Designed miniproteins, single chains, continued (3). Designs and how they scored, part 46

Each design is a single chain, and the fold is of that chain. pLDDT is the mean over its residues in the fold that is shown.

## One batch from the design tools (miniprotein)

Design m9566
Fold by ESMFold2-Fast:
Structure m9566 (fold): chain A 77 residues (1-77)
Amino acid sequence: SHMAEELLEAIEEALRALEAGDRERAVRHLQKAIELARQLGEEKLAAGLENLLDLVRAGRATPVHLRNALAEAKRVL
């Protein structure tokens, strides 16, 4: 679906932003991904992305966390 593709792209953009050291951009893309996951009814994925958003805001997220989130999203969508 178009929304599923937008969700995957939002997580990929958050990963690119984090790799570039742009925490604010990573937060914005993760917030978009959370809203898209909720709209798709993917409540468990949305909760996982919210936990990841908290890690990004705390400066504790790594690219591995975003790659794992992307892999999980691809598995459930």
Scores: mean pLDDT 90

Design m9567
Fold by ESMFold2-Fast:
Structure m9567 (fold): chain A 73 residues (1-73)
Amino acid sequence: MTTFSPEEILRRALAAEAEGPLSDEDIEAVARLMGTSPATVRRELRRRAPEREAARAEVEAELRARRAELAAE
């Protein structure tokens, strides 16, 4: 089976956090998958917060485009 890289695991954790704050158990699970500590996972998620904000902005732009299409119909 395909093994996920630490980068892919962090990317998925960032996506999950966008839906709501990750629990301590979720952070510990991510840390186990990456072979690191929960503190390291929390630090990396904070460091990558700008990417999460950019992803939210892209989703908002896409929703605005869909709204414009619906208004044109």
Scores: mean pLDDT 70

Design m9568
Fold by ESMFold2-Fast:
Structure m9568 (fold): chain A 72 residues (1-72)
Amino acid sequence: LEVVVEPAELASEKEVEEIKKAAEEMGFTGKVAVTISEEDGKKVASVASSSPASPEKLKELSEKVTEILNKS
């Protein structure tokens, strides 16, 4: 699994590793693209997958990624 985060400066290497692990545990394969925005001092992520995935599965991953990005 390849994880690409944009912009890269909004995620640490540790956070990217946790995102990759979460995506792998959810059965994502190929490439996952994560787009990060900041809203009210919190990071919010949207995700896209090169492999077919249900809207529900993509939403679950985006929620997990958002949680990871706001942990510290």
Scores: mean pLDDT 79

Design m9569
Fold by ESMFold2-Fast:
Structure m9569 (fold): chain A 99 residues (1-99)
Amino acid sequence: SSAAAEAQAQGLLTQARVGIHEARELLEKGEELLKEDVEKGLEYFKKAIESARVAIEYARQARAVSTDPALQAEADALIAEAEELLKRAEEGKKRAEEL
C-alpha cells in the first residue's frame, strides 16, 4: 500500500537523520582530537566518513520508495547535508594524514 511505502520512507529518513547526527559528532570530535592526538583525530574522521556514507544511502533509499514529493524533497535535503559532512570529514582526514 502507499501508506506502507510512506511509513518505510519515514523510517529510512529517521535513520538518515541519526547517521547525519553521528557523522557531525564524529567530525567535531575528530577536529578536537586533531590538536592533541593526530592518530585519534584521523580515526574519528574515518568514522565520520562511514557514518555520512550510511546516512546518504538511507536517504537515497527513502527517496526511491516514496512517491510523496514532500518526502522526496526531505530526502534530497538530507542527502545534501550528509554529502557536505562527508566532504568536511574527507578534508579533515587529508589534513590529519599531512601532519
Scores: mean pLDDT 91

Design m9570
Fold by ESMFold2-Fast:
Structure m9570 (fold): chain A 68 residues (1-68)
Amino acid sequence: MPPLSPEEREAMRAFYEAVRRLWAEGASREEFLAAVTARADELKARFPQRAANIDTAVAALEAMYAAA
């Protein structure tokens, strides 16, 4: 796959930083998933060509939360 642009990398970094903050603040599973999904929808609207990658990242985060 083509490498992420600097803008895409920064947006994904900000997404993961927001996710990490929610995790650190002790958000419930429902709050965590709702916030992650909302942010992922914003990213997919901004970068529709990356929708599959964003969906994969969300699935990985949901699996990580379920495993913890």
Scores: mean pLDDT 76

Design m9571
Fold by ESMFold2-Fast:
Structure m9571 (fold): chain A 91 residues (1-91)
Amino acid sequence: NKAFEEAQKYYPLLSKELFEKLLQLWFQGILSGIEFTALLKLVNGEELKDSEIPAAKRALEKLKDYPETMKLIEKELEKSEQGKEQYKRIA
């Protein structure tokens, strides 16, 4: 998948499964583009900018309706202590 190949260059810790689930939520208009990108950065263990934190919080709130995707995010966060710590702070 060309979209995942491009994403993988910037988010090497991101799994294909999580990427595809989040991409579908973005295409369905459930996630905005900034919310989608904030989640990719979060699971990749990147420190979010102050402008990205509200988007990540909104995305996580929306994902309460998608428990399987939330469980996958939590599993992916086990790959990064920095990502896990940031998640605890914003969730």
Scores: mean pLDDT 83

Design m9572
Fold by ESMFold2-Fast:
Structure m9572 (fold): chain A 90 residues (1-90)
Amino acid sequence: MEKLRQLLLEVARRELAELGITDEAKAQQVADEAFQRILDFLQQAVTDPELAQRLKEAYKASQKATDKPEAQKIFQEVMKLYEEIQKQQA
């Protein structure tokens, strides 16, 4: 979980900085909102086979996008979190 939170915060900082926004509180807010949306999706995907399939398809697509290494790392951490949630609910 901590590595995914760190990756999302670094992405938020960079994207906001490109827009001229250097507010750390805003970067933290954007990262926290993204992390919460990911958690909500993963919790639903554990019990919904259609969402689980979409998650796996999105992961596969991300790993083929070699021009986007940051997205590859984020999806790798998302899949690790998904597996941990599945184990806790089993």
Scores: mean pLDDT 80

Design m9573
Fold by ESMFold2-Fast:
Structure m9573 (fold): chain A 95 residues (1-95)
Amino acid sequence: SLRKKLQEYYAKLIDKYPAYIAEASALMILAHEVKGVDIDAPLQEITDAVVELALAEGDEELAERIRNLTESLLEDPELVKEVKEVARKYLKELE
């Protein structure tokens, strides 16, 4: 399930990063790994990919949480840069 994959990414990140950054970075990692979305794509494109995955599983609650997180992140461009850097570092360590 998507929630299990997100929890696996989150669990590895929460040891190193604040919860909000860990959660947002886990979403970006999921978009890349499951749908092949570029981490350097606009935030809306990355998060829309995960919303589509959540809706495909019938998880409307997860879709709404991702939308709310996206709206908050769009208000802070510097935080978006940090989240993308964390996601890129994680993905490089998987290589």
Scores: mean pLDDT 85

Design m9574
Fold by ESMFold2-Fast:
Structure m9574 (fold): chain A 79 residues (1-79)
Amino acid sequence: MLPLPAAKPLSKKQEEEALKLFQKEMGIKSDDKQYIKDIMINEPHKVAGVALRLVADGKVDDARLIINLSIQLIEEEEK
């Protein structure tokens, strides 16, 4: 079944899960959520690299969470 390609708004739990997952995959030792968000907004190439690695490891749902959070954060900055 092919889901619609439109970005879906993430729940608060999904946003927290995506932030923790990106933090872990990047090896970020800081617990500063704003610092992690700033990396995702200002350095989207790092998000792309992490997502591709997760896809290669068979963690497709985790990759989607990180990509969707990155898109949502960038869209919120542009609003």
Scores: mean pLDDT 76

Design m9575
Fold by ESMFold2-Fast:
Structure m9575 (fold): chain A 77 residues (1-77)
Amino acid sequence: MSEPKTEEGKELLKIGEQYQTLAIIAESQGNIEGAKDYYQKAIDAYQTFLDKFPQEPNATKVRQLLEQAQARLQELS
């Protein structure tokens, strides 16, 4: 059964998703260096979530978001 999400876990997921959104916006503006910085910050937030809360209900989603952000950062590099 899924446990209730912690507030810290919710905040880390939100921060990661916000940085990933900022990265997409930066790419659309041609700001590739800004996009790379934002993807790295999203990756850092997702990695911190998985390190602290590997069994949280959102951990599977966070792993998928981490892989997507890492793949996109690699394509921009």
Scores: mean pLDDT 81

Design m9576
Fold by ESMFold2-Fast:
Structure m9576 (fold): chain A 69 residues (1-69)
Amino acid sequence: SAARAARRAAQAAHGREPLSEGARYAGEKLRGIGDGTDRGIARARELRAAGASEEEAREAIAEGTREGA
């Protein structure tokens, strides 16, 4: 059922007793930053393979982090 699926998802993410709202938001923001940074790293590798400078690659990583924030 949908209710059972939702309960399993909640337990996987935060356990039975959820953290404070601030802790949950902080966790989501950190995950966004991490995901953005990973995308930036992938873009940086692609740029470097195409002959871009180390500076341009570094900017791509920084941009990814900002987009994830």
Scores: mean pLDDT 71

Design m9577
Fold by ESMFold2-Fast:
Order: sequence, then C-alpha cells, then structure tokens
Structure m9577 (fold): chain A 91 residues (1-91)
Amino acid sequence: EEERIEVEIAAALMLIQGTLAKKAVEKGDYESAAQAMENAAKLARDYGFTEAAKKFQEASKLARDPSTPKEEILKAIDEAMDAVVREAERA
C-alpha cells in the first residue's frame, strides 16, 4: 500500500545517499560526502528512522572534521546504512 511503498522508497534513497557519500570520501570530496549524509539524515528523520538519522548526522560531522581519518568516516557511513536496513525491516 501507499505508506509502505513510500517507506521503502525513502530507505532506498537513504542508501543511495550513503553510497554517494562513500564515493565522495574515496575521492577526498568531504563537503559532498557531508551534504549527502545530511540529505540522508533528513530523510531518515522525516520517516522516523531515528537510529539511521543519528548515525548519518554523526558521519556528516566526522566528514567535516579534517582530523578524522577516511577509514573512520567510511565506517560511520556503513553503520548508518546498516541502521537504515534494520529500521526499514521493522517499519
């Protein structure tokens, strides 16, 4: 039904933003990575994916911190994407 389809589409869009963020980090484009994660966090918040929203916000902050290693940022994005999958299954 309509509500379930919208939640599934929202989750897919969050995962697309996470994938774009990972590609941006690999290229050293931390501003684009942070923006993609902020977009994902907003979608997560709007659809009640509370854990994913928090993790995307944390990953965005790490991407904007020049002292954070690339590997740590990528790990944070992976954790946020895992939260999307878990919360989508429970929705």
Scores: mean pLDDT 84

Design m9578
Fold by ESMFold2-Fast:
Structure m9578 (fold): chain A 58 residues (1-58)
Amino acid sequence: MMHDQMAALHKKVKDLNDKAKKYDKDGNIDMAKIYQDKADVMQDKADDVGLQWADQVH
């Protein structure tokens, strides 16, 4: 169950970073920033889930 949550969050972060890079390459800086900000929020959430995993595996 928890492995699925971490995998989903990591995949979401990757997808958002990929979109941010694509918009940046296309010259759409505003959209690139929006997707980068979303990726950063999802990365923080993934890190929180990772810490919960370390606590629960003991």
Scores: mean pLDDT 74

Design m9579
Fold by ESMFold2-Fast:
Structure m9579 (fold): chain A 85 residues (1-85)
Amino acid sequence: MRERLRELIEKAKKAIDEGNYDEAKSLIDEAVRLAVELKAQGRYDEAAEVFEEISKLYEKLGDKENAERYRKMAEELRTQAAQAA
């Protein structure tokens, strides 16, 4: 899991730096699917970490609206993790 996340984020950052925004968005979509899978497994802290990284990638893209959206999703998941017994 953590290795796959690191590889996805590193590839997405490289794509942004190279101006390959279509590839970057595709990699972000893959990271979103990973976060959804982690959430379905009850792994809320790990899902939150993925959304935090996605938010940072959207900040690099200049997409402030999506950056804020994923930041809030991460905060909500962190709250759910803290409430889980």
Scores: mean pLDDT 81

Design m9580
Fold by ESMFold2-Fast:
Structure m9580 (fold): chain A 65 residues (1-65)
Amino acid sequence: DRLLVLTETAVQILAMSAGLRAEIREEDGAIVVTVPAGRGAEVAAQAKALLQERLGREVRGVVRP
């Protein structure tokens, strides 16, 4: 899905701007975004909101300890 790829790029830019790396995966029709602990929870929440608004798909944010 081209829209998914473009949105993944936007999320990666957001994560890099915060000095973090995000891992984005599609699983069972849902999009899963994994980020490191610390500021990761904030980045995950913003990425989830962006992806849900843009794609209209289920999005799960995961913070890695």
Scores: mean pLDDT 67

Design m9581
Fold by ESMFold2-Fast:
Structure m9581 (fold): chain A 83 residues (1-83)
Amino acid sequence: NMLELEREAVLLLSDPNVSLEELLELAKKLGVEVKVRPGRDPVADAREAIMKYLEEKYGLPVDGLATGLTLNAIAEKLGIKLE
């Protein structure tokens, strides 16, 4: 279900060792389009796209930054404890 996918998204975005493959599969399941820009880290572009989706859905400022503060705010809304 969507709630479980969003929980998975927060956990993956909190993992510094997350793979591009995991992020792209999650984005596909969430219906999020990831645009990889030439010369940029594709992991960073995928993280930004998923983060913007969560920020928009949960009424936070849409900046695409997976900061600890923003991730913790979304985690609390989803009933997840981070750290």
Scores: mean pLDDT 78

Design m9582
Fold by ESMFold2-Fast:
Structure m9582 (fold): chain A 94 residues (1-94)
Amino acid sequence: SMNQQQVDRSMDGNITRGDDYISRIDTYKVQFPQNSSQFDGYRSSIQSIINQVQQVRNDTSLSVQQRFDRVGELSQQIGDVGTNVQNIVRQQRQ
């Protein structure tokens, strides 16, 4: 079962992971300027997800379980954006 400390660590981990993806996307925009608009879209998506993680952290109406479930959904969305970014990078390197 999840406790609040585990949920807090998951939220912090997802914010860090999102920031790492933003940094990587900013690097890829320099390497692949032809895909800059797509990378801008993914960067904005990651930033929106990070903002939503912060909103979950600050929402005192949510139970520990509800925070865990919501953070899990947001984590999956970060993963999906990361996969899309890596697919573009891989195609440009072929």
Scores: mean pLDDT 89

Design m9583
Fold by ESMFold2-Fast:
Structure m9583 (fold): chain A 84 residues (1-84)
Amino acid sequence: GAEKVAAAKKGLEELKQAIEDALKKKPTEEEIKNIEKAYEVFRGNIDQLLTDPSLSAEQKAELQAIREEADKLYEEYLKELKKM
Protein backbone atom coordinates (compact mmCIF):
# COMPACT_ATOMS: atom_id res chain seq x y z
CA GLY A 1 0.00 0.00 0.00
CA ALA A 2 1.92 3.01 1.34
CA GLU A 3 5.26 1.68 0.04
CA LYS A 4 3.89 1.61 -3.54
CA VAL A 5 2.82 5.28 -3.35
CA ALA A 6 6.23 6.19 -1.84
CA ALA A 7 7.98 4.33 -4.71
CA ALA A 8 5.85 6.28 -7.23
CA LYS A 9 6.83 9.60 -5.58
CA LYS A 10 10.50 8.57 -5.73
CA GLY A 11 10.11 7.64 -9.41
CA LEU A 12 8.61 11.07 -10.14
CA GLU A 13 11.55 12.82 -8.41
CA GLU A 14 14.02 10.67 -10.40
CA LEU A 15 12.20 11.59 -13.65
CA LYS A 16 12.29 15.31 -12.66
CA GLN A 17 16.03 15.10 -11.99
CA ALA A 18 16.75 13.31 -15.31
CA ILE A 19 14.80 15.98 -17.24
CA GLU A 20 16.49 18.87 -15.36
CA ASP A 21 19.94 17.39 -16.03
CA ALA A 22 19.12 16.88 -19.73
CA LEU A 23 17.82 20.46 -20.09
CA LYS A 24 20.97 22.01 -18.48
CA LYS A 25 22.66 21.25 -21.82
CA LYS A 26 21.41 20.11 -25.24
CA PRO A 27 20.62 16.41 -24.58
CA THR A 28 22.01 13.68 -26.86
CA GLU A 29 19.67 11.49 -28.94
CA GLU A 30 20.45 8.63 -26.50
CA GLU A 31 19.52 10.80 -23.48
CA ILE A 32 16.24 11.82 -25.21
CA LYS A 33 15.38 8.14 -25.88
CA ASN A 34 16.27 7.18 -22.29
CA ILE A 35 13.97 9.89 -20.85
CA GLU A 36 11.13 8.84 -23.22
CA LYS A 37 11.52 5.20 -22.10
CA ALA A 38 11.74 6.21 -18.41
CA TYR A 39 8.54 8.27 -18.73
CA GLU A 40 6.73 5.44 -20.59
CA VAL A 41 7.75 2.82 -17.98
CA PHE A 42 6.85 5.18 -15.10
CA ARG A 43 3.42 5.97 -16.56
CA GLY A 44 2.72 2.25 -17.17
CA ASN A 45 3.68 1.42 -13.57
CA ILE A 46 1.30 4.12 -12.22
CA ASP A 47 -1.54 2.87 -14.46
CA GLN A 48 -0.96 -0.68 -13.15
CA LEU A 49 -0.99 0.55 -9.52
CA LEU A 50 -4.33 2.31 -10.13
CA THR A 51 -5.88 -1.16 -10.78
CA ASP A 52 -4.51 -2.56 -7.46
CA PRO A 53 -7.48 -3.44 -5.16
CA SER A 54 -5.23 -3.24 -2.05
CA LEU A 55 -4.84 0.55 -2.49
CA SER A 56 -7.26 2.95 -0.76
CA ALA A 57 -9.21 5.64 -2.65
CA GLU A 58 -6.89 8.25 -1.05
CA GLN A 59 -3.77 6.39 -2.26
CA LYS A 60 -5.25 6.10 -5.78
CA ALA A 61 -5.99 9.87 -5.74
CA GLU A 62 -2.32 10.50 -4.83
CA LEU A 63 -1.21 8.23 -7.71
CA GLN A 64 -3.51 10.08 -10.14
CA ALA A 65 -1.96 13.41 -9.01
CA ILE A 66 1.54 11.94 -9.49
CA ARG A 67 0.58 10.74 -13.00
CA GLU A 68 -0.80 14.19 -13.92
CA GLU A 69 2.38 15.88 -12.61
CA ALA A 70 4.55 13.45 -14.64
CA ASP A 71 2.46 14.07 -17.79
CA LYS A 72 2.79 17.86 -17.35
CA LEU A 73 6.53 17.57 -16.65
CA TYR A 74 7.11 15.47 -19.79
CA GLU A 75 4.95 17.82 -21.95
CA GLU A 76 6.98 20.87 -20.77
CA TYR A 77 10.21 18.92 -21.42
CA LEU A 78 9.12 18.24 -25.03
CA LYS A 79 8.32 21.96 -25.52
CA GLU A 80 11.81 22.91 -24.27
CA LEU A 81 13.43 20.33 -26.60
CA LYS A 82 11.68 21.95 -29.61
CA LYS A 83 13.34 25.30 -28.69
CA MET A 84 16.80 23.68 -28.89
Scores: mean pLDDT 84

Design m9584
Fold by ESMFold2-Fast:
Structure m9584 (fold): chain A 71 residues (1-71)
Amino acid sequence: SRLERLLRTARALVEADGDLRATAELLGVPQSTVSRHLREIARLLRDESVDLRDREQRLTLATTFVSLHDH
């Protein structure tokens, strides 16, 4: 599922403390894939003002998204 893939990316981002390279290494994907997934997560939350380049904003967004969707 596309959503499950996005959740996996969000969880890995939290585990990597917002480091895109470490997140990509944990998932075995290119950094561009991680960036794309984070942009999709932001769109799913319908928050156009979220700046995914901000480490703190990325961690908050990823944690919130995982918490809302991890059963």
Scores: mean pLDDT 68

Design m9585
Fold by ESMFold2-Fast:
Structure m9585 (fold): chain A 76 residues (1-76)
Amino acid sequence: SSAELEKLKEEYERLLKEIQNVQAQIASLQRQLAEEKDQAKRDELQTQIANLQSRLDELTEKAVEIVRQIRKLEKG
């Protein structure tokens, strides 16, 4: 169980890094959108942000599931 717990913690750490990278990319695109004057480029940036927000939601759900698995192993 200690080896299984360690593996889940490593998976969680990797996932948190992915979440941080996606959040940083969203923030960068939001800064670009705030300064963009061309409507077609604004629409492209908004689409990219929306796609990344969906990705972030998926990664966050996976993080919640890993935390649940860690808690089960700590209580079992």
Scores: mean pLDDT 89

Design m9586
Fold by ESMFold2-Fast:
Structure m9586 (fold): chain A 82 residues (1-82)
Amino acid sequence: MTPEEAAEAVRRAGEVGAEYAEKQGKLDLAEYIRRSTEEAARALERGDRDEAARVMQQLASYLQEKDPGALEVLQEALNRAM
């Protein structure tokens, strides 16, 4: 997988997770998911895999507490793309 393909996979997974949160009226959470996955995607495009992993780990920990369903759909989307 190229850095660009990995970044696109992360952005797509973020959109899936954000849409799940939006359907529940959690607009601030959806924005946070999109922002975090965009930050991780940009790190991947720079070749900074450690920073991308750090951002995604922080997002996963936050979602585990705030919306485990959003975390599940985001992880499923990542697994299908990678």
Scores: mean pLDDT 86

Design m9587
Fold by ESMFold2-Fast:
Parts: sequence; structure tokens; C-alpha cells
Structure m9587 (fold): chain A 105 residues (1-105)
Amino acid sequence: MSEEEFGKKALEFGKKAVEKLKEVDPEVGEEAEKLLREAGKKSPPAAYGIGLTVEAMLDASPEKQREGLEIARADADAAIAAYASGSVSGAYILGVGGYVDVELL
């Protein structure tokens, strides 16, 4: 799958989760939307990981939602850097890590 095609599908997945998050916490939801949009253009693995983390945040307390957003930001930055360096597998692992960390909170 092309980077653009995968990125668009990852963004669509994340957008659905973000819209639901906006209904429970508009502030966190808007920040998650911005992160997803920007990261998705630079790293499809980062967009996928953000989508998973946002899905986990839908069932989380407001405190965990805030922590989840910070985890998503850090993991997105790491996934973007790994992807830019040619480590696609590493970028996917870093993106998924955010979801796992939020679920374990």
C-alpha cells in the first residue's frame, strides 16, 4: 500500500475515534485531531498508533485521556523520526506502544 493510501486509511480510522473523543472531552479531542492530521502526513505508522491510542482514550477517565494525549505526542514524534530514518517496523512498534501504555494506566 502506498504511503498516501495507508496514511489516508489510518487518518480515517483516527478521525472516527477523535470525533467520539471530542464528544467526551472537546479539548483533548481537538488536540488529538491536530496531532493525527500532522503526524499522518509524515508517518503513516504514527497516524495508526495515534488512532489506537485515541480509541483507548474513549473508555478512559479524564485524567487518563490527558495522559494518553501526552503519550501519543511523544510516541508520534518517535515514530516520525524512526520512519524518516527508514525504520518502518520500529515506527509501528513505537506507535502501538502509546496504546499499550494508555491501556495499562
Scores: mean pLDDT 69

Design m9588
Fold by ESMFold2-Fast:
Structure m9588 (fold): chain A 78 residues (1-78)
Amino acid sequence: MEAEREAFRERRREAERFVRENPEEAAEILLEVVRKELAGEEVDEEDRLIAEAMGARAYREKDEELLRKLEELAKEAE
């Protein structure tokens, strides 16, 4: 359990770091994760953590362009 808990915390920190260092790539990962979830496809844990961190950042910083792209994906899934 210790190794698993530590590995999870490290993955979460790496995801947050990835978003800070590579926000454009993180945005693409977020869009792909949302697309896969809307299609009912499985998402890798690492991609999901990056998507969660980037999504939180987009809402916090009011990234209008990225939020608009997310809304477009949701409309396509309807």
Scores: mean pLDDT 77

Design m9589
Fold by ESMFold2-Fast:
Structure m9589 (fold): chain A 94 residues (1-94)
Amino acid sequence: SMAEELVREIARRFTEEYLRTGNPLLAVAGLELLNAWRERIPVEELRERAKRLKDPAMRELAELIAETLEAIRRGDFERARELAERMIELARKL
């Protein structure tokens, strides 16, 4: 499906950024997004998991993963790409 292709594309791009920068945050985010998509995890469950994170920056990244999943499930692929770019920019600051 186009949605699954986009999930894989975002995860791949995040892995490429990890390989360029050595920063594992995006690789972890990509795996979390891919896992949530494949296991059909509700967006609300991802948001609740994010609230349990102690680090504010990690919590923000986790919330962006949930928003990206929601956008993909709605077929809002342009919004999903926009959110992926925001996650890359956020990770570069961490």
Scores: mean pLDDT 86

Design m9590
Fold by ESMFold2-Fast:
Structure m9590 (fold): chain A 70 residues (1-70)
Amino acid sequence: SMSAEMHERLVQLQRLLGMPADGRLSEGQLAFLLSDPTLRDAVLRLLDVDGDGQVTFEDLERLAKYIVPV
């Protein structure tokens, strides 16, 4: 199970992608986010709680795979 804070940030990611809240992140959607500098920066800000830049693209991939069961 995910913490409420993690779930909230994932909902914000879905909103950035223009998806409904019930949607799930896919590998293609994550690739799209990473290919657009504006969306990439917005996603990093959402996941970086302290604003210290510690969130990596690897963390984003891990989160997407965690949400979307393989």
Scores: mean pLDDT 55

Design m9591
Fold by ESMFold2-Fast:
Structure m9591 (fold): chain A 90 residues (1-90)
Amino acid sequence: MAASEALVEFAREAEELRKALKDPTSSDEEILELAHRLQAAALKLAELTTDPGYLQAVINALENLLKESKNPKVQKILQETIAAIKEAMA
């Protein structure tokens, strides 16, 4: 149950970052803050579960956001988050 709640929070943070990345009025500061919030949500989920389905869904969402991001700082946060989740799956 706790892992399911963390997955819902991750999905919410991912959607907020996705919306900001597509909105030309979003500031770099706002996008960077949302990327850090998404990283925290992903890492919290990885602490609560080792379920490969949950963690693979997180990786897929992060990889899609990485393709949509043009900000190098955001790309770095997303890449580091993907690496941390993959390490948690090992």
Scores: mean pLDDT 84

Design m9592
Fold by ESMFold2-Fast:
Structure m9592 (fold): chain A 80 residues (1-80)
Amino acid sequence: MIDTSGLSLAELQALYRRLYAEALELLRDDPALRARVEAYRERVEAELKTLSEEEQKAKLEEMIRYLEQVRELHAAKHPA
């Protein structure tokens, strides 16, 4: 798991954007899971607009962990 405990808001946003792009590419053959990830992202991004900086950092950390779990779940369902 990626250690996010020392990252700034800008660093968390950059990491989240990278992991999200990687997840979408990974999920190109799983459209149902991809659609769920996209829906979750839209919901989280709407929430982020109403949150304080500290709450935004916590939410981005949750999103980063979610994207890591999605990669693990995809790997378990689609072993090479």
Scores: mean pLDDT 78

Design m9593
Fold by ESMFold2-Fast:
Structure m9593 (fold): chain A 65 residues (1-65)
Amino acid sequence: GDRTVMTVDRLADDAEALQKAFTCSVEDALRNAETFAKTGKLGRCSGGASAAPAEVRAAARRRFG
């Protein structure tokens, strides 16, 4: 993926979508989405929340290819 293309506004939009998908903090949601895009594995956030794979793939594909 091309991280240099992302702007603050795009990161905010992406982060909100990922935060909702993961039910976690924005920072944790972004990290989980990037890890999932690269490894195909979902992490669990505080409290054991996990994202729907389809939503994570959609957001990650949009950002990380």
Scores: mean pLDDT 53

Design m9594
Fold by ESMFold2-Fast:
Structure m9594 (fold): chain A 84 residues (1-84)
Amino acid sequence: MEIEKEAEKLIEEARQALASGDVPRALELVNKIEEIADKLFARAEELRKAGAPQEEVDRVRNMALRFYSEALELRAEVLRKQRA
């Protein structure tokens, strides 16, 4: 899925920004990852309402949860570096 690859790329870029000390860039990227996770949660609900197979709904929902979890971990690291 195109959106999955986009989110994975943003996660990698956010990790690189944090490693290089570019905290503002990392925060921008984390916000974009959270936006993608929100869109995936909305997509899972659309699929459920449309009567899509449960496996397809679960796949999209689990993808949203994974990206949201990654964004939360990256946000915690951003906040830690902002206080340092």
Scores: mean pLDDT 85

Design m9595
Fold by ESMFold2-Fast:
Structure m9595 (fold): chain A 130 residues (1-130)
Amino acid sequence: NPIREETIELIEKILEHADEDQKKVLQSITLEAGLKESTAENILEIIENGSRNDKLAVIDHLHNLIGALLRDLVKNGEDKSKILEVAEIGIRLLELIAEIAEEKGDLETAKYARERAERLKRMTENLLNK
């Protein structure tokens, strides 16, 4: 499934930027969902088959992680092109999560992920226009 493979790749890219505290939060979410490790495959397993609460917790944590990363890039004076690249990865990830949820018939989780994608778009525009 090309959507599934792309989603795993984008989760892995975002997780490469997570600090130890952010990794601990994600580990707690995956453990609560009954999964031993916070791998990209296990995160996707929660999105596909987890409880609503676990799905929303994963989406919120990924959204918060991407948002924190974007703020850090701005604070460190990174180029606008680098900030846009990371924002596009995060937005695409949340849009793919929404598509996966829709394919499973989970329209509420899909809407939740899309609302976070739109929030990231607005945040990125705000960060780059100042």
Scores: mean pLDDT 84

Design m9596
Fold by ESMFold2-Fast:
Structure m9596 (fold): chain A 59 residues (1-59)
Amino acid sequence: MSPELRQQAIRVLQSLGASPEQARRAVRLADEGAGPREVARAAGVSVESAEAVIRLLRL
């Protein structure tokens, strides 16, 4: 995965209210193949937001 895309995903999650730690963990879970529900739970964001982040990371 692109390091720049990973940093962008972290910034997006933080703008939605995730802490830096939550955002990093959520992006790591997405990298490892976790689905939108697991990513949303880790970041404390909606499933729809997690789906958008996963789509961004899979570009």
Scores: mean pLDDT 81

Design m9597
Fold by ESMFold2-Fast:
Structure m9597 (fold): chain A 88 residues (1-88)
Amino acid sequence: MEELEKRAEELRKKALEAIKNGDYDKAVSIVRELVELAKEAYEKGNYELAYRIFSEAGLILDRIDPNSPLAKEVGELTLKAAEELKKK
């Protein structure tokens, strides 16, 4: 799990750098990678990590493409992870 957390943090930093440079296509591509890492954390039962990564991805998308299908998907996945945490 430490490896997933580290990779997610590195991708988040790269996405923010891409936004700073005006490279929104690259930022969206990196967000897609964050979503896949969050799905992996979710599948492994680490709902806390999944929720955190989905939430971070959603915040990035809110800055660059809030009305995209990807932003909607990330919002739905964030809620699913939150529901799993709430069950416990």
Scores: mean pLDDT 83

Design m9598
Fold by ESMFold2-Fast:
Structure m9598 (fold): chain A 100 residues (1-100)
Amino acid sequence: SAAAEAGGAGFPPPPGGTKYTSDEQLLESTARMAADAAVEALRKAPPGAEIRIGVTADSPEQARRLAELIKKRIEELAPDAEVVETRVDGNAAVVTLRKK
């Protein structure tokens, strides 16, 4: 991948830590996998069916970010799907979809 530097630092310069970038990529990858699975399940479901997906993160803050990323990905893949609920239950990101 061609890494384009955004602005000066682009990301914070932690002491020896590169893992925060990997954590962001992990959240994005996890959200993509979860969204893809939810959309596939929704595609096979009858009209009016609800699909619920839950993904566990290390913190409630990460779970909120994960729920947001999952919702965004679902809206890109299945714009006709209804996102009924997006919530955080402890460290779990929960997204509920309904098929029109």
Scores: mean pLDDT 73

Design m9599
Fold by ESMFold2-Fast:
Structure m9599 (fold): chain A 80 residues (1-80)
Amino acid sequence: SKYLEEAIKLFKEGRYEEAFIYTVANSALEDAKKLPEVREEVEELVNKAVEYAKQGKLEKAWELLGEAVDLVTRALQEKR
């Protein structure tokens, strides 16, 4: 995954919070692949979160990632 590769690179550079953002982003996208009802929304939220992270706006990145993770979590709870 492109996001997981970036996470490893950031971790090696000591940019730990950004590395975690990319790790969570990758996890949300992998889960969303099995959740067609929320997949596009999750992909959009993750893309915006990563964009904020690149700008150093880590709190905004986490806010959007939190929304993506919430969508995935709710969809997984309702999945049959």
Scores: mean pLDDT 85

Design m9600
Fold by ESMFold2-Fast:
Structure m9600 (fold): chain A 73 residues (1-73)
Amino acid sequence: SAGDAAAMSPRLVAAIEAEREAIRAYLASLSPEEAAEVAELYLARADRLAALGASDEAVAAVRALAEEAREAA
């Protein structure tokens, strides 16, 4: 949650927020073909992370990126 971010240094909070905004801007800038390809890559990545025992939160975050990319297509 946003409250949990207060436990991190200001530099880490800013870096995480910048990364999220950069990803959203990137996905919004893709062509339909690129967006579809990126969505497939993120879905494959989420499946691999789950197979490797990654947390549900981490897997869900990557799947959310795949959905954003698919919506951009």
Scores: mean pLDDT 72

